Designed miniproteins, single chains, continued (4). Designs and how they scored, part 1

Every score and structure here is a prediction.

Each design is a single chain, and the fold is of that chain. pLDDT is the mean over its residues in the fold that is shown.

## One batch from the design tools (miniprotein)

Design m12001
Fold by ESMFold2-Fast:
Parts: C-alpha cells; structure tokens; sequence
Structure m12001 (fold): chain A 77 residues (1-77)
C-alpha cells in the first residue's frame, strides 16, 4: 500500500512538473491527503484518477462528478 502510494506520487509529480517545474513530492502528497480527507474511503486508484484530472485541467464540474461517483460507490457498498 505505501509502496503503491509512493509510485503514484512519483508519476503524478512527473506529470505536474511538465506544467509546473517547481512542483514537489510534498505538494502531491498534500493533494492526496486533501482528497482522502474529503473522501476517506476512496481507493488509491480513485485518488490517482482525480489528481490526473486536476493536473490535466479538467473542468471543476467534471471533477465534482467524479467525487460524487466515488461517494455513491462507498454509500452503496
């Protein structure tokens, strides 16, 4: 789990650095923790998908829709 989280952080950092070369591992970790705090039962795969959408500049409405889908999955299971 921790090893998977580290790999996701490194991949997201490489993507972010293509847009903002000053991005750090700590900034990516803070984004992950923010999503996890908002949706505590989200999987690492769901968090990665949300962060890729945010980094790629997807519309806020699309990001909100994805968060709601995760919440509904948790609520039904």
Amino acid sequence: MEEEKEKIIEELLELEQKIDPNATKESIELLIERIKKAVPEATLEEIEKLLRMIINGEDADKITEEVEKIKERIKKE
Scores: mean pLDDT 75

Design m12002
Fold by ESMFold2-Fast:
Structure m12002 (fold): chain A 69 residues (1-69)
Amino acid sequence: GEGEEAAARAAASGSGGGAAAAWGTYQTLVKSNNPEAGARGAEAAAEGAEAGDELRAMQFGSKGSQEAL
C-alpha cells in the first residue's frame, strides 16, 4: 500500500528509520493478539536494531569511498 512506500522511504533516508518501521509492524501484529506473530515481531525488532547500525555504516562507507569528488 501507499503507507508502505512512505515507511520504506523513511527507513532508506532516515538515520534509524528501519527500527521505527519494524516497531510499527510489531505493534500491528500485537493488536491481532497472535502469540506466534508477537514472537516473530520481537525477533524482527531485535534484528532490525542490530542491522540498523550496519546499514548506516555501509551508507557512510560508500560516501567515503567516493573521494574522487
Scores: mean pLDDT 54

Design m12003
Fold by ESMFold2-Fast:
Order: structure tokens, then C-alpha cells, then sequence
Structure m12003 (fold): chain A 64 residues (1-64)
């Protein structure tokens, strides 16, 4: 998989960890950003996908 696809996968795993910690709102927001990033990537919008993944991972880091 591409580095960007790997980062999307990492963000999904972090969202699941947030759910296990009871951080439902933060996990939900990470999932929303990941879904938007996946859609952008499927549309060939790599720069937008990268921005959305960066936002998702930053939110996950802040929540931990």
C-alpha cells in the first residue's frame, strides 16, 4: 500500500483505541476525517487526502 494509505490505516487504528478509552466524540471525529480522506484519495485528490489524514492524526495525538 502507498504511504498515504498506511497513514489512513494508522488513523483508523487510533480511532479504535480512542473508543476503547471511552473518548467517543474524539474517535467519531477521527473516523469522519478518515472517511473524507479516503474519499479524496479515491477521487485522485492526494493533497486534500494528506491534509485530512494529518488533521485526523493530530486530533488522535491531542486526544491521547
Amino acid sequence: ASPLEQRIYDAVLRAHQLLHQGKIDEATEVFKLVNQASLALSEGKEEKAQQLVDEALALADKAE
Scores: mean pLDDT 84

Design m12004
Fold by ESMFold2-Fast:
Structure m12004 (fold): chain A 82 residues (1-82)
Amino acid sequence: MEKKQKEEQEKLREATRDANKALDEFGKVYSEAEAEQKRKEVNALARFYEGGDASAAQKGREEIEELREEVQAKTDKLRAEK
């Protein structure tokens, strides 16, 4: 039980780092102010799910990964347009 919770919390932490890296790139190509706002959202989700069980951590990871994919897609599109 605890081992699965720690494994999912570690994945949540990794997803959070990846999302913040994607937001750093998004800020460089689009808007640092909007990147900062999204970064606050990602970190708030991470904190909310960090203390939960394995299912809560998994849900948080999925939500953060979805935000990262959205941000990465927008960054890639903006880079392609330049």
Scores: mean pLDDT 80

Design m12005
Fold by ESMFold2-Fast:
Structure m12005 (fold): chain A 69 residues (1-69)
Amino acid sequence: SEEKVERLWELLKARANADGRHVDAEDAREALVEIGLSEETARRIVEELVNEEGLVNIAELVDRVEKLL
């Protein structure tokens, strides 16, 4: 739902690193579980999007997840 997408955005922005665009992989996983995704689904999505520094781009994560909500 759009409401879950907005909530996910708020959770990720609250945990964003200094650039305001990325979160740590663990913060991304926790946010996905908090909006109702299973641990297995959250882990899989984070593994798809995490970069070499252990960071996930917030906009890419939200776009990926909204297609499941």
Scores: mean pLDDT 84

Design m12006
Fold by ESMFold2-Fast:
Structure m12006 (fold): chain A 80 residues (1-80)
Amino acid sequence: SEEEKKELIDSIEEEIERLRELAKKSSPKIKAVLEETIKELEEIKKELEAGKLSVKEAKLRAQKIFDKMVEELNKIIEEE
């Protein structure tokens, strides 16, 4: 529905802002992972706004993006 789409877009925008604030306080390697995640979330948002993704597809893609972010951050933390 349009309401579910709007709610998801708002949720993605809130998460992007949280990640941007976190990136400002992060090491260069962590910042790079967060910035790539932000870029991928912005792409989902644009595709949702353009009607190119269903809400279900967007939720699945966002979950995979977050899972990848966590995996990459864990690798950096273990290395540092």
Scores: mean pLDDT 86

Design m12007
Fold by ESMFold2-Fast:
Structure m12007 (fold): chain A 70 residues (1-70)
Amino acid sequence: MEAFEKMKENREEWIKKNAEALTPEDIERLEKELPPLVAEVRALPLSEEEREAVDFLVEAAQEIIELAKK
């Protein structure tokens, strides 16, 4: 899972880059759609590794939204 490992290594840069790319409309859509999507994904029978990946992406998505709102 090379892309995921690269995202983990460059977490701060990846978050900043994605936050700068978001429009106010994108932020509003993500805030609306992300919570139900996260709940659905977390209800799946995930392995420990898959769960860690999901948690990482959810945390990063929340930070991206917060940073983009500034």
Scores: mean pLDDT 75

Design m12008
Fold by ESMFold2-Fast:
Structure m12008 (fold): chain A 96 residues (1-96)
Amino acid sequence: REEVDELAERAIAGDREAYQKLVARSVGATLRLVGAQIDLELGVPGAKERVIEAAEDAIYVHEASLRVNEALGDKQGVERDKRMIERAKKVLEEVK
């Protein structure tokens, strides 16, 4: 998570490599959440805990990505991050 914050700060400062790494990290967080949700639907042991962890991670990473996209004026990126944050928050509420 400290790594994500560092990537966001560097990306806002114009570091294209940091931006690309943050995008890859946000995509990875989203895919991890999807995989954990599939495991939960299939009744895989420990899936509920993995969904909670993956959803919290997805929220954190997409909130960092949102700050970067807002700073860079990427309106499509902002909308995408907001949508992913809302989805992950809904998942957390549903698994409680």
Scores: mean pLDDT 86

Design m12009
Fold by ESMFold2-Fast:
Structure m12009 (fold): chain A 78 residues (1-78)
Amino acid sequence: SEAELRALQARIGELAQQLVDHVKQNPNDTQGIAQLVAQIKALLREALRLAGYSDEEIAAILAGTEKTIQKEIEEIKA
C-alpha cells in the first residue's frame, strides 16, 4: 500500500541519519556500521518489492546502493 511504502521510506531516512551519526562518532565500529547498512538494505529491499520490482531488478538496485553507501561512509570518515 502507499501508506506502507511511505512508512518504509521514513524508516529508511531515520536509519540513514543514524548511520551518518554513528560513522561520525564511532568510525572504527565496523560491526555497528555493517548492522545499520544491513538494516537499510533490508527495508529498501522490502520497499522495492512492494513497488513491484523483480528479484533481478532489486538485486541490481541493491548492489548500486551498497556501492553508494560505502563511498559516502568513506567520505564521512575523511
Scores: mean pLDDT 87

Design m12010
Fold by ESMFold2-Fast:
Structure m12010 (fold): chain A 79 residues (1-79)
Amino acid sequence: KEEIKKATEEAIKELPEEHEKAKEAVAVGGETLIETGSIDEGVAAMAEKMNELGLSDEAIKAAKEAMGKVVETALKLKE
């Protein structure tokens, strides 16, 4: 739980400042993953937030890469 939270915070910090909306989308995805314990629900929540915020293709790519690191951490915790 704390490890996923930390991975989410680190992924957000790695995103460029110009991708502020991407940071918000990743934060929502990570929070949902922590609350539900479901990677699929976390990814879906992030996708919904990205659509709501109207992210550019570049920002969407950055958010997906950042969330990929969070998902990797969650998968390691399940092993």
Scores: mean pLDDT 78

Design m12011
Fold by ESMFold2-Fast:
Structure m12011 (fold): chain A 94 residues (1-94)
Amino acid sequence: HMDKIAEELKKQAENLEKQAKRYREVAETGSDDEIRAAGLEVADRYQEKDPARGESLQRAVESSPEAMRAVVIGYADELERQAKELKELADKLS
């Protein structure tokens, strides 16, 4: 049923928004070790589908504090964009 699909998309969007908030908070308030750990987690996620991008992000995380923070912020932005797209799709299906 389309209504059930719309509800599932909204729940997925909410989960992505929660993840985005977590990564953004780590980038803004976390220690260098916490930000590095989050950045490496992001690099690992990309390596599964795009190994070249994953390797590039891993090198960025290890290059400087600014670069590792940028990787984490970039991922939070990506998750927020995906959440917005899912909410817009859910609204069209409702």
Scores: mean pLDDT 84

Design m12012
Fold by ESMFold2-Fast:
Structure m12012 (fold): chain A 70 residues (1-70)
Amino acid sequence: MELIEQLKETIAQLKAAKTEEERQALGAKLNQLVNKLTDDPRAQSALVDALVAGHSPEEALERMRRAERE
């Protein structure tokens, strides 16, 4: 899915960011993309945490769906 590819790219850029200003801009973009995938805050947190921890986009989506059902 093209949206999850954008999420993966944004996470990689966040990890490489060297300034607070860059991190804030990328963080805002990440939040917008996550809001398009799910409106459940618990599911959003699970998705972001999985991606930040280095899990695959597929695994992150699985964790998001699991959080939505709990």
Scores: mean pLDDT 76

Design m12013
Fold by ESMFold2-Fast:
Structure m12013 (fold): chain A 110 residues (1-110)
Amino acid sequence: MEEAEEAGGRAGELGGRGGPEAAYAGGRAMGLETTKAGGTHGAAGGVSASGAGAGTAIYDRRGDKEMAAREGENGGRAAAASASSGGEKGEEAGLEGARAGERAAREAAA
């Protein structure tokens, strides 16, 4: 659970540096992999995907790397909480986060 929070923070920073296209593609790939694996594996994958997407959007709009890191950490923390309350909800939260990150990245690019 704590590992997921840390992974989310790192993903957010990397997403900020990679730009919206990289975060968007990575988010989709992680989402698909976690859907195939199912179960507990889904929560961790969704964390990385959602954190990267959110971070990138913030960074591109403001040029603020600190904000990108915070959004990534937030995504990781949320997924960790969902995972502890139930794997099914954790998977759904991860996928929802990935989709939100995709939308944010697309809005930042527009």
Scores: mean pLDDT 45

Design m12014
Fold by ESMFold2-Fast:
Structure m12014 (fold): chain A 72 residues (1-72)
Amino acid sequence: MSEEDFEAEVYLALGLIFYTLAKLSKNKEDQKEALEKARELFRKAIEYSTNPDIRKEAEEFLKEVEEELKKL
């Protein structure tokens, strides 16, 4: 695994954590903040990824996060 792919995996994992926190949140402000952090982290995962599987997962989750943000 390259250092870039390792950073991409870390960003993907952190994005998933914030996305999960957003889904569990009952407070709209906390949900929005968590979704915005997840969006930034998934964008970084895409940027750093040279692994097509990691990139695809990050792109799929980024789409979900952007759709959720549009509903707020």
Scores: mean pLDDT 84

Design m12015
Fold by ESMFold2-Fast:
Structure m12015 (fold): chain A 73 residues (1-73)
Amino acid sequence: DEDYEKLQKELEEEAKKIVEELKKKGVEEDKAMTIAQLKLLKTEKGRKVAMESSKASQEEIDELIKDLEEELK
């Protein structure tokens, strides 16, 4: 609830760093973005921001994590 905009910006900055580092390692941008999203959604902070910004439930975020993990296989 409180400071969710600040948390969202911090997570966006962390996601950009992860994507840029993966791209330097030869990972395609779309896959790098998926990996970054998955890593952040597995954090308590990332889950909280995703729930707040997209009005998603905890269960919906857990399903998204499962879908992303399956996609990366």
Scores: mean pLDDT 78

Design m12016
Fold by ESMFold2-Fast:
Structure m12016 (fold): chain A 99 residues (1-99)
Amino acid sequence: DVEKIVEELIEMVENGVDGEVIREYLSKLSDEELLEIAELALKRVEELGNEGEREYARELYEKVKELLKSDDPRDRELAIAAVIQLITLAYSLERIKNK
């Protein structure tokens, strides 16, 4: 359940869990699950962000899609880093709007 995974990742970010732990958690997911997480985070930024934040989120999402097409493990690590950036942006915007 991708929505449950996103909720768990947001809780990890909220609780100040180390980025290496989050990266290791994401490394266990499939490419399809990583894309779905990135898409959900992008949707949240599209709803809450300004134009610059939305453009940045779209760029990160396209980067995730392109990197996950590669058979290079280094590209998968870069895709995971981009997913973490998308989640962090979405979470930060949600916190700003709901304070």
Scores: mean pLDDT 80

Design m12017
Fold by ESMFold2-Fast:
Order: structure tokens, then sequence, then C-alpha cells
Structure m12017 (fold): chain A 70 residues (1-70)
């Protein structure tokens, strides 16, 4: 089950992604750089290119939203 496997892989990398986001936002890293780092982390964790890209884009959109509220 590809969906189940991708969810398991996403859960496995989530703590690293959360830590990267917390530190990156605190350090003022750009949304594009954070998205690229999350995408690479997801790929290294075994997610598909499509799932890694979607995860990176979601992170980029979230960081932009946070910055626009400032």
Amino acid sequence: DDVERQRELALAVRPQIDALLDQGIQQGVSPDDLAAQVRQLALDGGLSEGDADAMGQSVRDRVIQIQQQQ
C-alpha cells in the first residue's frame, strides 16, 4: 500500500522537519530555503519526489503565511 508506506515515512521524518522549521523560522531562513531543506529531508527519508515536493510546498506556504501576519 503506497499511501500507507508514504504516511509511515512522513511520520518517521516529522520530528526532523518540525525541528528544522522551528529553528529555521527562529533564524529567519527564507520560505524557499526552508522548503528546499524539508523537500531534501523528505527525499532522504524515502518519500517519493511528488510527496517530497508537496511537503516542501506546504512548508513554503505556511512560512509565507506566518511572515505575512507580521
Scores: mean pLDDT 78

Design m12018
Fold by ESMFold2-Fast:
Structure m12018 (fold): chain A 80 residues (1-80)
Amino acid sequence: SAFERAEEAIERAVRAALEAEAAGNIAAEIAGGTGAGLGAMQLSIAKKTGDEEMAARAAEVAERGVEDAREAEETGKLPE
């Protein structure tokens, strides 16, 4: 379900942020942490309202945070 996809994506974004923090990569930590935080807020609202479309958007936000964290690891910069 979209809810399960969002939960998995948020967990991946949290893990990416924690790994970046341990490595001292501030740009990757911000990217992963932002995706995890925004995704978690959207998923919380989606669970309260039963909004599967919002859950799908939460998944996309968290997935983008994971991708942005990987890009920041390669470039040392926040993605534009």
Scores: mean pLDDT 84

Design m12019
Fold by ESMFold2-Fast:
Structure m12019 (fold): chain A 61 residues (1-61)
Amino acid sequence: SEEELRAKALEGGRALYDLGRELIRQGRATGDQELIARGQALIDALEARADEYVAAAMAKA
């Protein structure tokens, strides 16, 4: 069902969100500003995608 697909997509997004946080943590520990920027960009992209996904899902409801 669409609801099950949505739940699986959110689980996938959570794993990528955790990866973004880990990249920021490692970048801060090593002083790698590029790694911090990549981790933050990943989190920002996931948040923007979640907003678009919610808007699209509500439009279909």
Scores: mean pLDDT 74

Design m12020
Fold by ESMFold2-Fast:
Structure m12020 (fold): chain A 106 residues (1-106)
Amino acid sequence: GEEIKEAIRLLKEAIRLLEEAIELFKKGDILGAIGLILRALGLLIDAERKVKEAEKKGYTEAAKLLRQAIDLMKQAIKYILQGDFDKAKELLKKAEELLKEAEKLL
């Protein structure tokens, strides 16, 4: 359960950074926004490693939900870079819902 809890923590932080990146893009701070996206990508990589370790321990359903959340966050980054902030926010909200579902399995 610990690896799933840590992955959820990392992914919640990544969502916060991506939401902040959207606000920086809206203000014209492109370099600041890219910096936050790079930090969020680092957190996604760390979370993916924790999810893989949790799967080895038999937390398959929670790991599946977290992989779906990571995929949605990667898609959100694509939409942020394209300037489609509404679609990006929609995907981040869906990712957050999957994190809450994964927490209920612990």
Scores: mean pLDDT 91

Design m12021
Fold by ESMFold2-Fast:
Structure m12021 (fold): chain A 81 residues (1-81)
Amino acid sequence: MEEERKKKLIEELNKTSVEYRKALEAGDQEKARELAEKILEIFRELGVDPATLASIKRALGLEVEPEELAAYQAELERHRQ
């Protein structure tokens, strides 16, 4: 059950990522942002940690909330120990 849902989410992520790249190539910043937000939603459904989500948001050029940035910074500090 969970395996099947995860497979469908990964397929949706793959398709959305392709559309996101095409939107960037076309210079459609509005569509690219909508697709980037959809990519983040899929990653949330896949259960990736908040620090990884914050990193993905930065890579996609999306606004990172202060709480998400704090979680990312906390994880980086653990690596410095």
Scores: mean pLDDT 71

Design m12022
Fold by ESMFold2-Fast:
Structure m12022 (fold): chain A 75 residues (1-75)
Amino acid sequence: MQKVYLLIGLPDESEENKKKVLEGGKALVRAAMGIPVEVEAEGRDAEISEAEKEKVREQAEKLIAFGEAARAAAA
């Protein structure tokens, strides 16, 4: 079985939000691949500009929403 590793740079975020972003990332990769793959995801602190932190925050919110929608569809 193919295994995909996903490393997500996260600015100063709570552990709960980091977990939600990682789950959203895993769900997105599974949906995009369209095949059964094992997905590992890990969050790391990111040294990025203030403008990029804002964009990452907006993208993180969308990723969390995607993960929640995927969870609801699977349940």
Scores: mean pLDDT 65

Design m12023
Fold by ESMFold2-Fast:
Structure m12023 (fold): chain A 59 residues (1-59)
Amino acid sequence: RKKAIDTVLELLSEVLGVSKSTIRNWLRNKKKQEIIEWAKKKGMDEDFVNGVLDLLESL
């Protein structure tokens, strides 16, 4: 695993209030859209979340 991947996952983990392992499982089992929906419920900026998820998908 690259440091960049870990950094992005840690950022999402802190922002969403879930573990990095949970986010990795969501990416494997849930659609990107479900993660965005969850983050918006937490009051996250949609553009920010979409950008972070785009980075994760490109890794």
Scores: mean pLDDT 68

Design m12024
Fold by ESMFold2-Fast:
Structure m12024 (fold): chain A 74 residues (1-74)
Amino acid sequence: MKELEELEKLILENIKDPSLRFVALTALKQIKEEKDPEKQKKLIDELVFNLSRYVDEETLEKIKKLAEKIKKSF
């Protein structure tokens, strides 16, 4: 899914802390492996909430738009 790849790129480019980056990428892998669309949507919302503390306002808006597109695709 292209939107998941774009979200991964935003995490890699904007999250400078290696530990936080690892946690965020692990959450993204869990979203990719989840088979239940409702659980996938919840995992996406949790990831967005966690990232909101560590990215600027412009990056957060991009993340929110990608998350909405991902959720609509399920």
Scores: mean pLDDT 79

Design m12025
Fold by ESMFold2-Fast:
Structure m12025 (fold): chain A 88 residues (1-88)
Amino acid sequence: SSLIKKLEELLAEVQEALYKAQQALANGDVEAARQHLAEAERKLEEAEKLLEENKDKLPPETLQRFQQELDGARRLLEQLRQQIKQQE
């Protein structure tokens, strides 16, 4: 499915951006961390919207899996955002 492929690609992009934000923060590069988190947020919002708009087109098991992965990414994004706030 092109939909499943697009969701998988967006999730991979979110995970990569979050990883880069963590690495930047570990290196003390707060500005780079902010840029990577902004990218992660944009991709995450795109994935969340795509999933919500197409939830009736996905098998329930697949839908639940993507929802859980997006929820996990959202929680990590918010944790990293809070860490940045503590570093300013």
Scores: mean pLDDT 89

Design m12026
Fold by ESMFold2-Fast:
Structure m12026 (fold): chain A 95 residues (1-95)
Amino acid sequence: MKEIEVETDGDADEVIAALQKAFEEARKLPPGEKVLLKIRATHPAGDSFVAEFVVDEDGRVWARIYGPLPAGVTREERDAFADKAYEELKKKLEE
């Protein structure tokens, strides 16, 4: 599995561009190999979030988000948001 790490300010277009790059790299790997894309979003306040995306040669994307949770957000709410974000990104990659 090939690892790619990208730093961003959390802009959605930058995240989508990074995912497209990871997909292009996955297509260059031997069949069955995947790309692990790590996106670190850092705000001026010093808060950082890490999102990990596993991308395969078929353009399938699996998302995991790590980092400090905002006050009052549960793990279940974060996971539900990640699932929704994954479906939205998948639709954009298929357009």
Scores: mean pLDDT 64

Design m12027
Fold by ESMFold2-Fast:
Structure m12027 (fold): chain A 83 residues (1-83)
Amino acid sequence: APGLLAAAEELKKLGLDEAAEEVKKLIEEGDYDGANLVILKAAVESGKPIVATYEDDGEQVTLRVAPTQEALERAKKLLEELK
């Protein structure tokens, strides 16, 4: 999950510390779907894409989460089901 960890660091750089810590906690719990939903929710609510560049197996990979309303609606429903 190097991309999810990189996204959490980008959330922290944007001042979204609570969202970043929630993502890290979900990764530690093995809940990668929940972590993705938190990242997406943060992107949509901030109105900014989350762009994280990291190195995976010697290659530079860029993760980009675009703020879309349809994705946010799905993320909110899935987050409600996780509680």
Scores: mean pLDDT 72

Design m12028
Fold by ESMFold2-Fast:
Structure m12028 (fold): chain A 104 residues (1-104)
Amino acid sequence: SKIEKFIEELREEIKNSDLSEEEKEELLAALDKLEPRITEERIEYAEKVASLFKSEKGKILAKLATLAVPEEEWDELYDFLKNAITDEKEKEKLLKDVLKHYLE
């Protein structure tokens, strides 16, 4: 399954990242909560948003946040990240805030 492969690859990406153990635990828990929501269309858009990022952390956060947001908000999220914010660390902070908002 494309979905099962994506989940396993993202889980391994988080585990093998240079993130702190606390951040890894939080992001793995987020992925577990998002698993029932994952569709092929959500994966395609998550990969599109992740392509805006050079950092491993940014790519991971972009994928998770995109999987959490409603489909009607995807284009706004992409355009905001691409055009409104220039600092990659500020983009990462926004993605963390977005992820927390939709998982609460």
Scores: mean pLDDT 85

Design m12029
Fold by ESMFold2-Fast:
Structure m12029 (fold): chain A 93 residues (1-93)
Amino acid sequence: MKYKHMAFALLPLDLPKEEQEEIRKELEKVIKDSKAEVLEKFYTKMLGKEVELYVLVRDTDKDPTVIKEKIREVLEEAGVSEEGIERVVKIVE
């Protein structure tokens, strides 16, 4: 896939269900307002905590090969599990 802009959102699942639902509503609004699209969402771990990871894209025009290393660095700095990182990298192949 070719994407000009890519962003990640991480929803902590250790929050109360009501707070998770409020964050999801706000995230959906931000995605719509920014003209971004959800490429994929899945459950993974970040710093030993369960999270829902959103892969967001906007303006498709870049070769994904140049982006893979940057994606790995960003998610590794955030403390996302290796399994979660590998899944995102495979999506952008």
Scores: mean pLDDT 73

Design m12030
Fold by ESMFold2-Fast:
Structure m12030 (fold): chain A 74 residues (1-74)
Amino acid sequence: SNEPVLTEIPGNTVEFRFRGGPDDPVLEVEVSGKATKEALEKLGRVLREVERASGRRLRVTRLDVEIVDPPPPP
């Protein structure tokens, strides 16, 4: 499937934009919002998978994330 990939991690917003040409395909990423450290670690893993699956070089153009503490367990 050649559908665009959009990944959502709870507490933040991730936008992907296809840039570059056939000789240098680029996937631009903007990340914003609030996230726990664990959520950001998961995001990093997902971005690595998206880069591999898309065949494009990943370029982070914005990283504006507030780190928040996770809620206490019930």
Scores: mean pLDDT 71

Design m12031
Fold by ESMFold2-Fast:
Structure m12031 (fold): chain A 61 residues (1-61)
Amino acid sequence: LSADDVAAARDAAARYIATYPPEQVNEAGREATRLLIEGSPALSVDQANLAAAGGVVEAQA
């Protein structure tokens, strides 16, 4: 992971938190994570971080 990759993951997490209100966190976050994982046969580090960001959003609910 480069510093830029980490920064991109943090920005993605902030977008998820800002985009999904608490009432929609579980459904929207889970769906986005599912699409990222299933849409990529080989999950990249960036995609793994984005999926983790979705999980953080779900945990905040």
Scores: mean pLDDT 53

Design m12032
Fold by ESMFold2-Fast:
Structure m12032 (fold): chain A 64 residues (1-64)
Amino acid sequence: SAAEAAALIAKGKELIAEGEKLKAEGMALLSTGKKELVPRGVGLVLRGIGLITEGELLIKRALA
């Protein structure tokens, strides 16, 4: 239904926004040059990319 498609698009956009936020936070940690922050920074970037991918797939599914 149109309502179900709209809900999936909205959820996809929320996941992309949260993923972009986590990616930015991870990159900020990596930009400090502190070696002890590298695992946390990398983890946040990877989680961010995962959420962006999930959100993009939900939007693609809704538009099919």
Scores: mean pLDDT 90

Design m12033
Fold by ESMFold2-Fast:
Structure m12033 (fold): chain A 89 residues (1-89)
Amino acid sequence: GKFEEAKKLAEEAAKILRDAGVPQSDADAVLETALKAIEAVQAGKKREGAVYFTSAALLAVGTGLEHGVIDAANEAIKKLFEAVKKAEE
């Protein structure tokens, strides 16, 4: 797994949300959940990692709906999927 690249992509996902006007606390919740996913994959717990990545994506959708930034949420989710790919490499 390319875990440092995966972490950077998770940070980029959170930055997309912050730049779109999402509160820091909501963007941080997406980031922290994605980092837990990467940690779980790194520990060999791939199913637990999948649950955390799915949860991070759902948090991104939720904050996108609440703050009216669905396009930014979609771009953040794309970065989270790239993070999944890098964690599996």
Scores: mean pLDDT 88

Design m12034
Fold by ESMFold2-Fast:
Structure m12034 (fold): chain A 74 residues (1-74)
Amino acid sequence: SSAEKREIAILMTATAIYGSGAALELKLKGREELAKEVREITKKTLEEIAQSDVDKAKELKDKAFKKIDELVKK
């Protein structure tokens, strides 16, 4: 449905912004390899969300955010 497509688009947008911001923070801290890992997680998560239903997309976003948070704290 149009509502489901809009929700997926919102989840993708949130994931892209969060991942990009986290990768930039790591790069500013000189953590180039962690920044690359965050970019790879973000890219894979976006590809998976684009092919998912809303419930699965929410789970994928939450899992990615948790992993990104762990990498940023290193």
Scores: mean pLDDT 90

Design m12035
Fold by ESMFold2-Fast:
Structure m12035 (fold): chain A 76 residues (1-76)
Amino acid sequence: MGKQATISAPEAAGRTVRVVVTLPDGRKGSFLRRLGPDGNLVITLQGAPDGTTVDVYDAETGEQLASGVELQDGPG
């Protein structure tokens, strides 16, 4: 089943952000996303285990927009 988190960063609305995914075993991955005009981003990761967290950074400035957001069970 997928895991999901909602990030809100209205100060970075419309900007590209780097999402850093940390698995419970310490493995990390990252990808780029564009925030919507409201600054909201929904992250869905299929097959992510319990305890997976995400950190979000502005891709241009490196400013941390969200930290340690744990993914919850997505809509099934």
Scores: mean pLDDT 79

Design m12036
Fold by ESMFold2-Fast:
Structure m12036 (fold): chain A 80 residues (1-80)
Amino acid sequence: MEEEKRKEEAKIELDIILSMLRMHKTLGVKLSKEQLREIAREIKRLLEILGASKEEQRKVYREVGELTGISVSTIRRLAK
């Protein structure tokens, strides 16, 4: 199933992005606004592919906020 494969790939991509953000936080690397916008858009795309619930979306955005030091509201604005 192509849809199942897309969801599997999206889950892996999301895990990679979150791992990258954790690494950047550990190393003290500050991401630019442009990099954060690209990451926010990619996360939104992946969550849409995964059919993530409102609760699942909130969990992911909260984790990104904790890792980047940016508010969830700002991350959502950057994803536009």
Scores: mean pLDDT 81

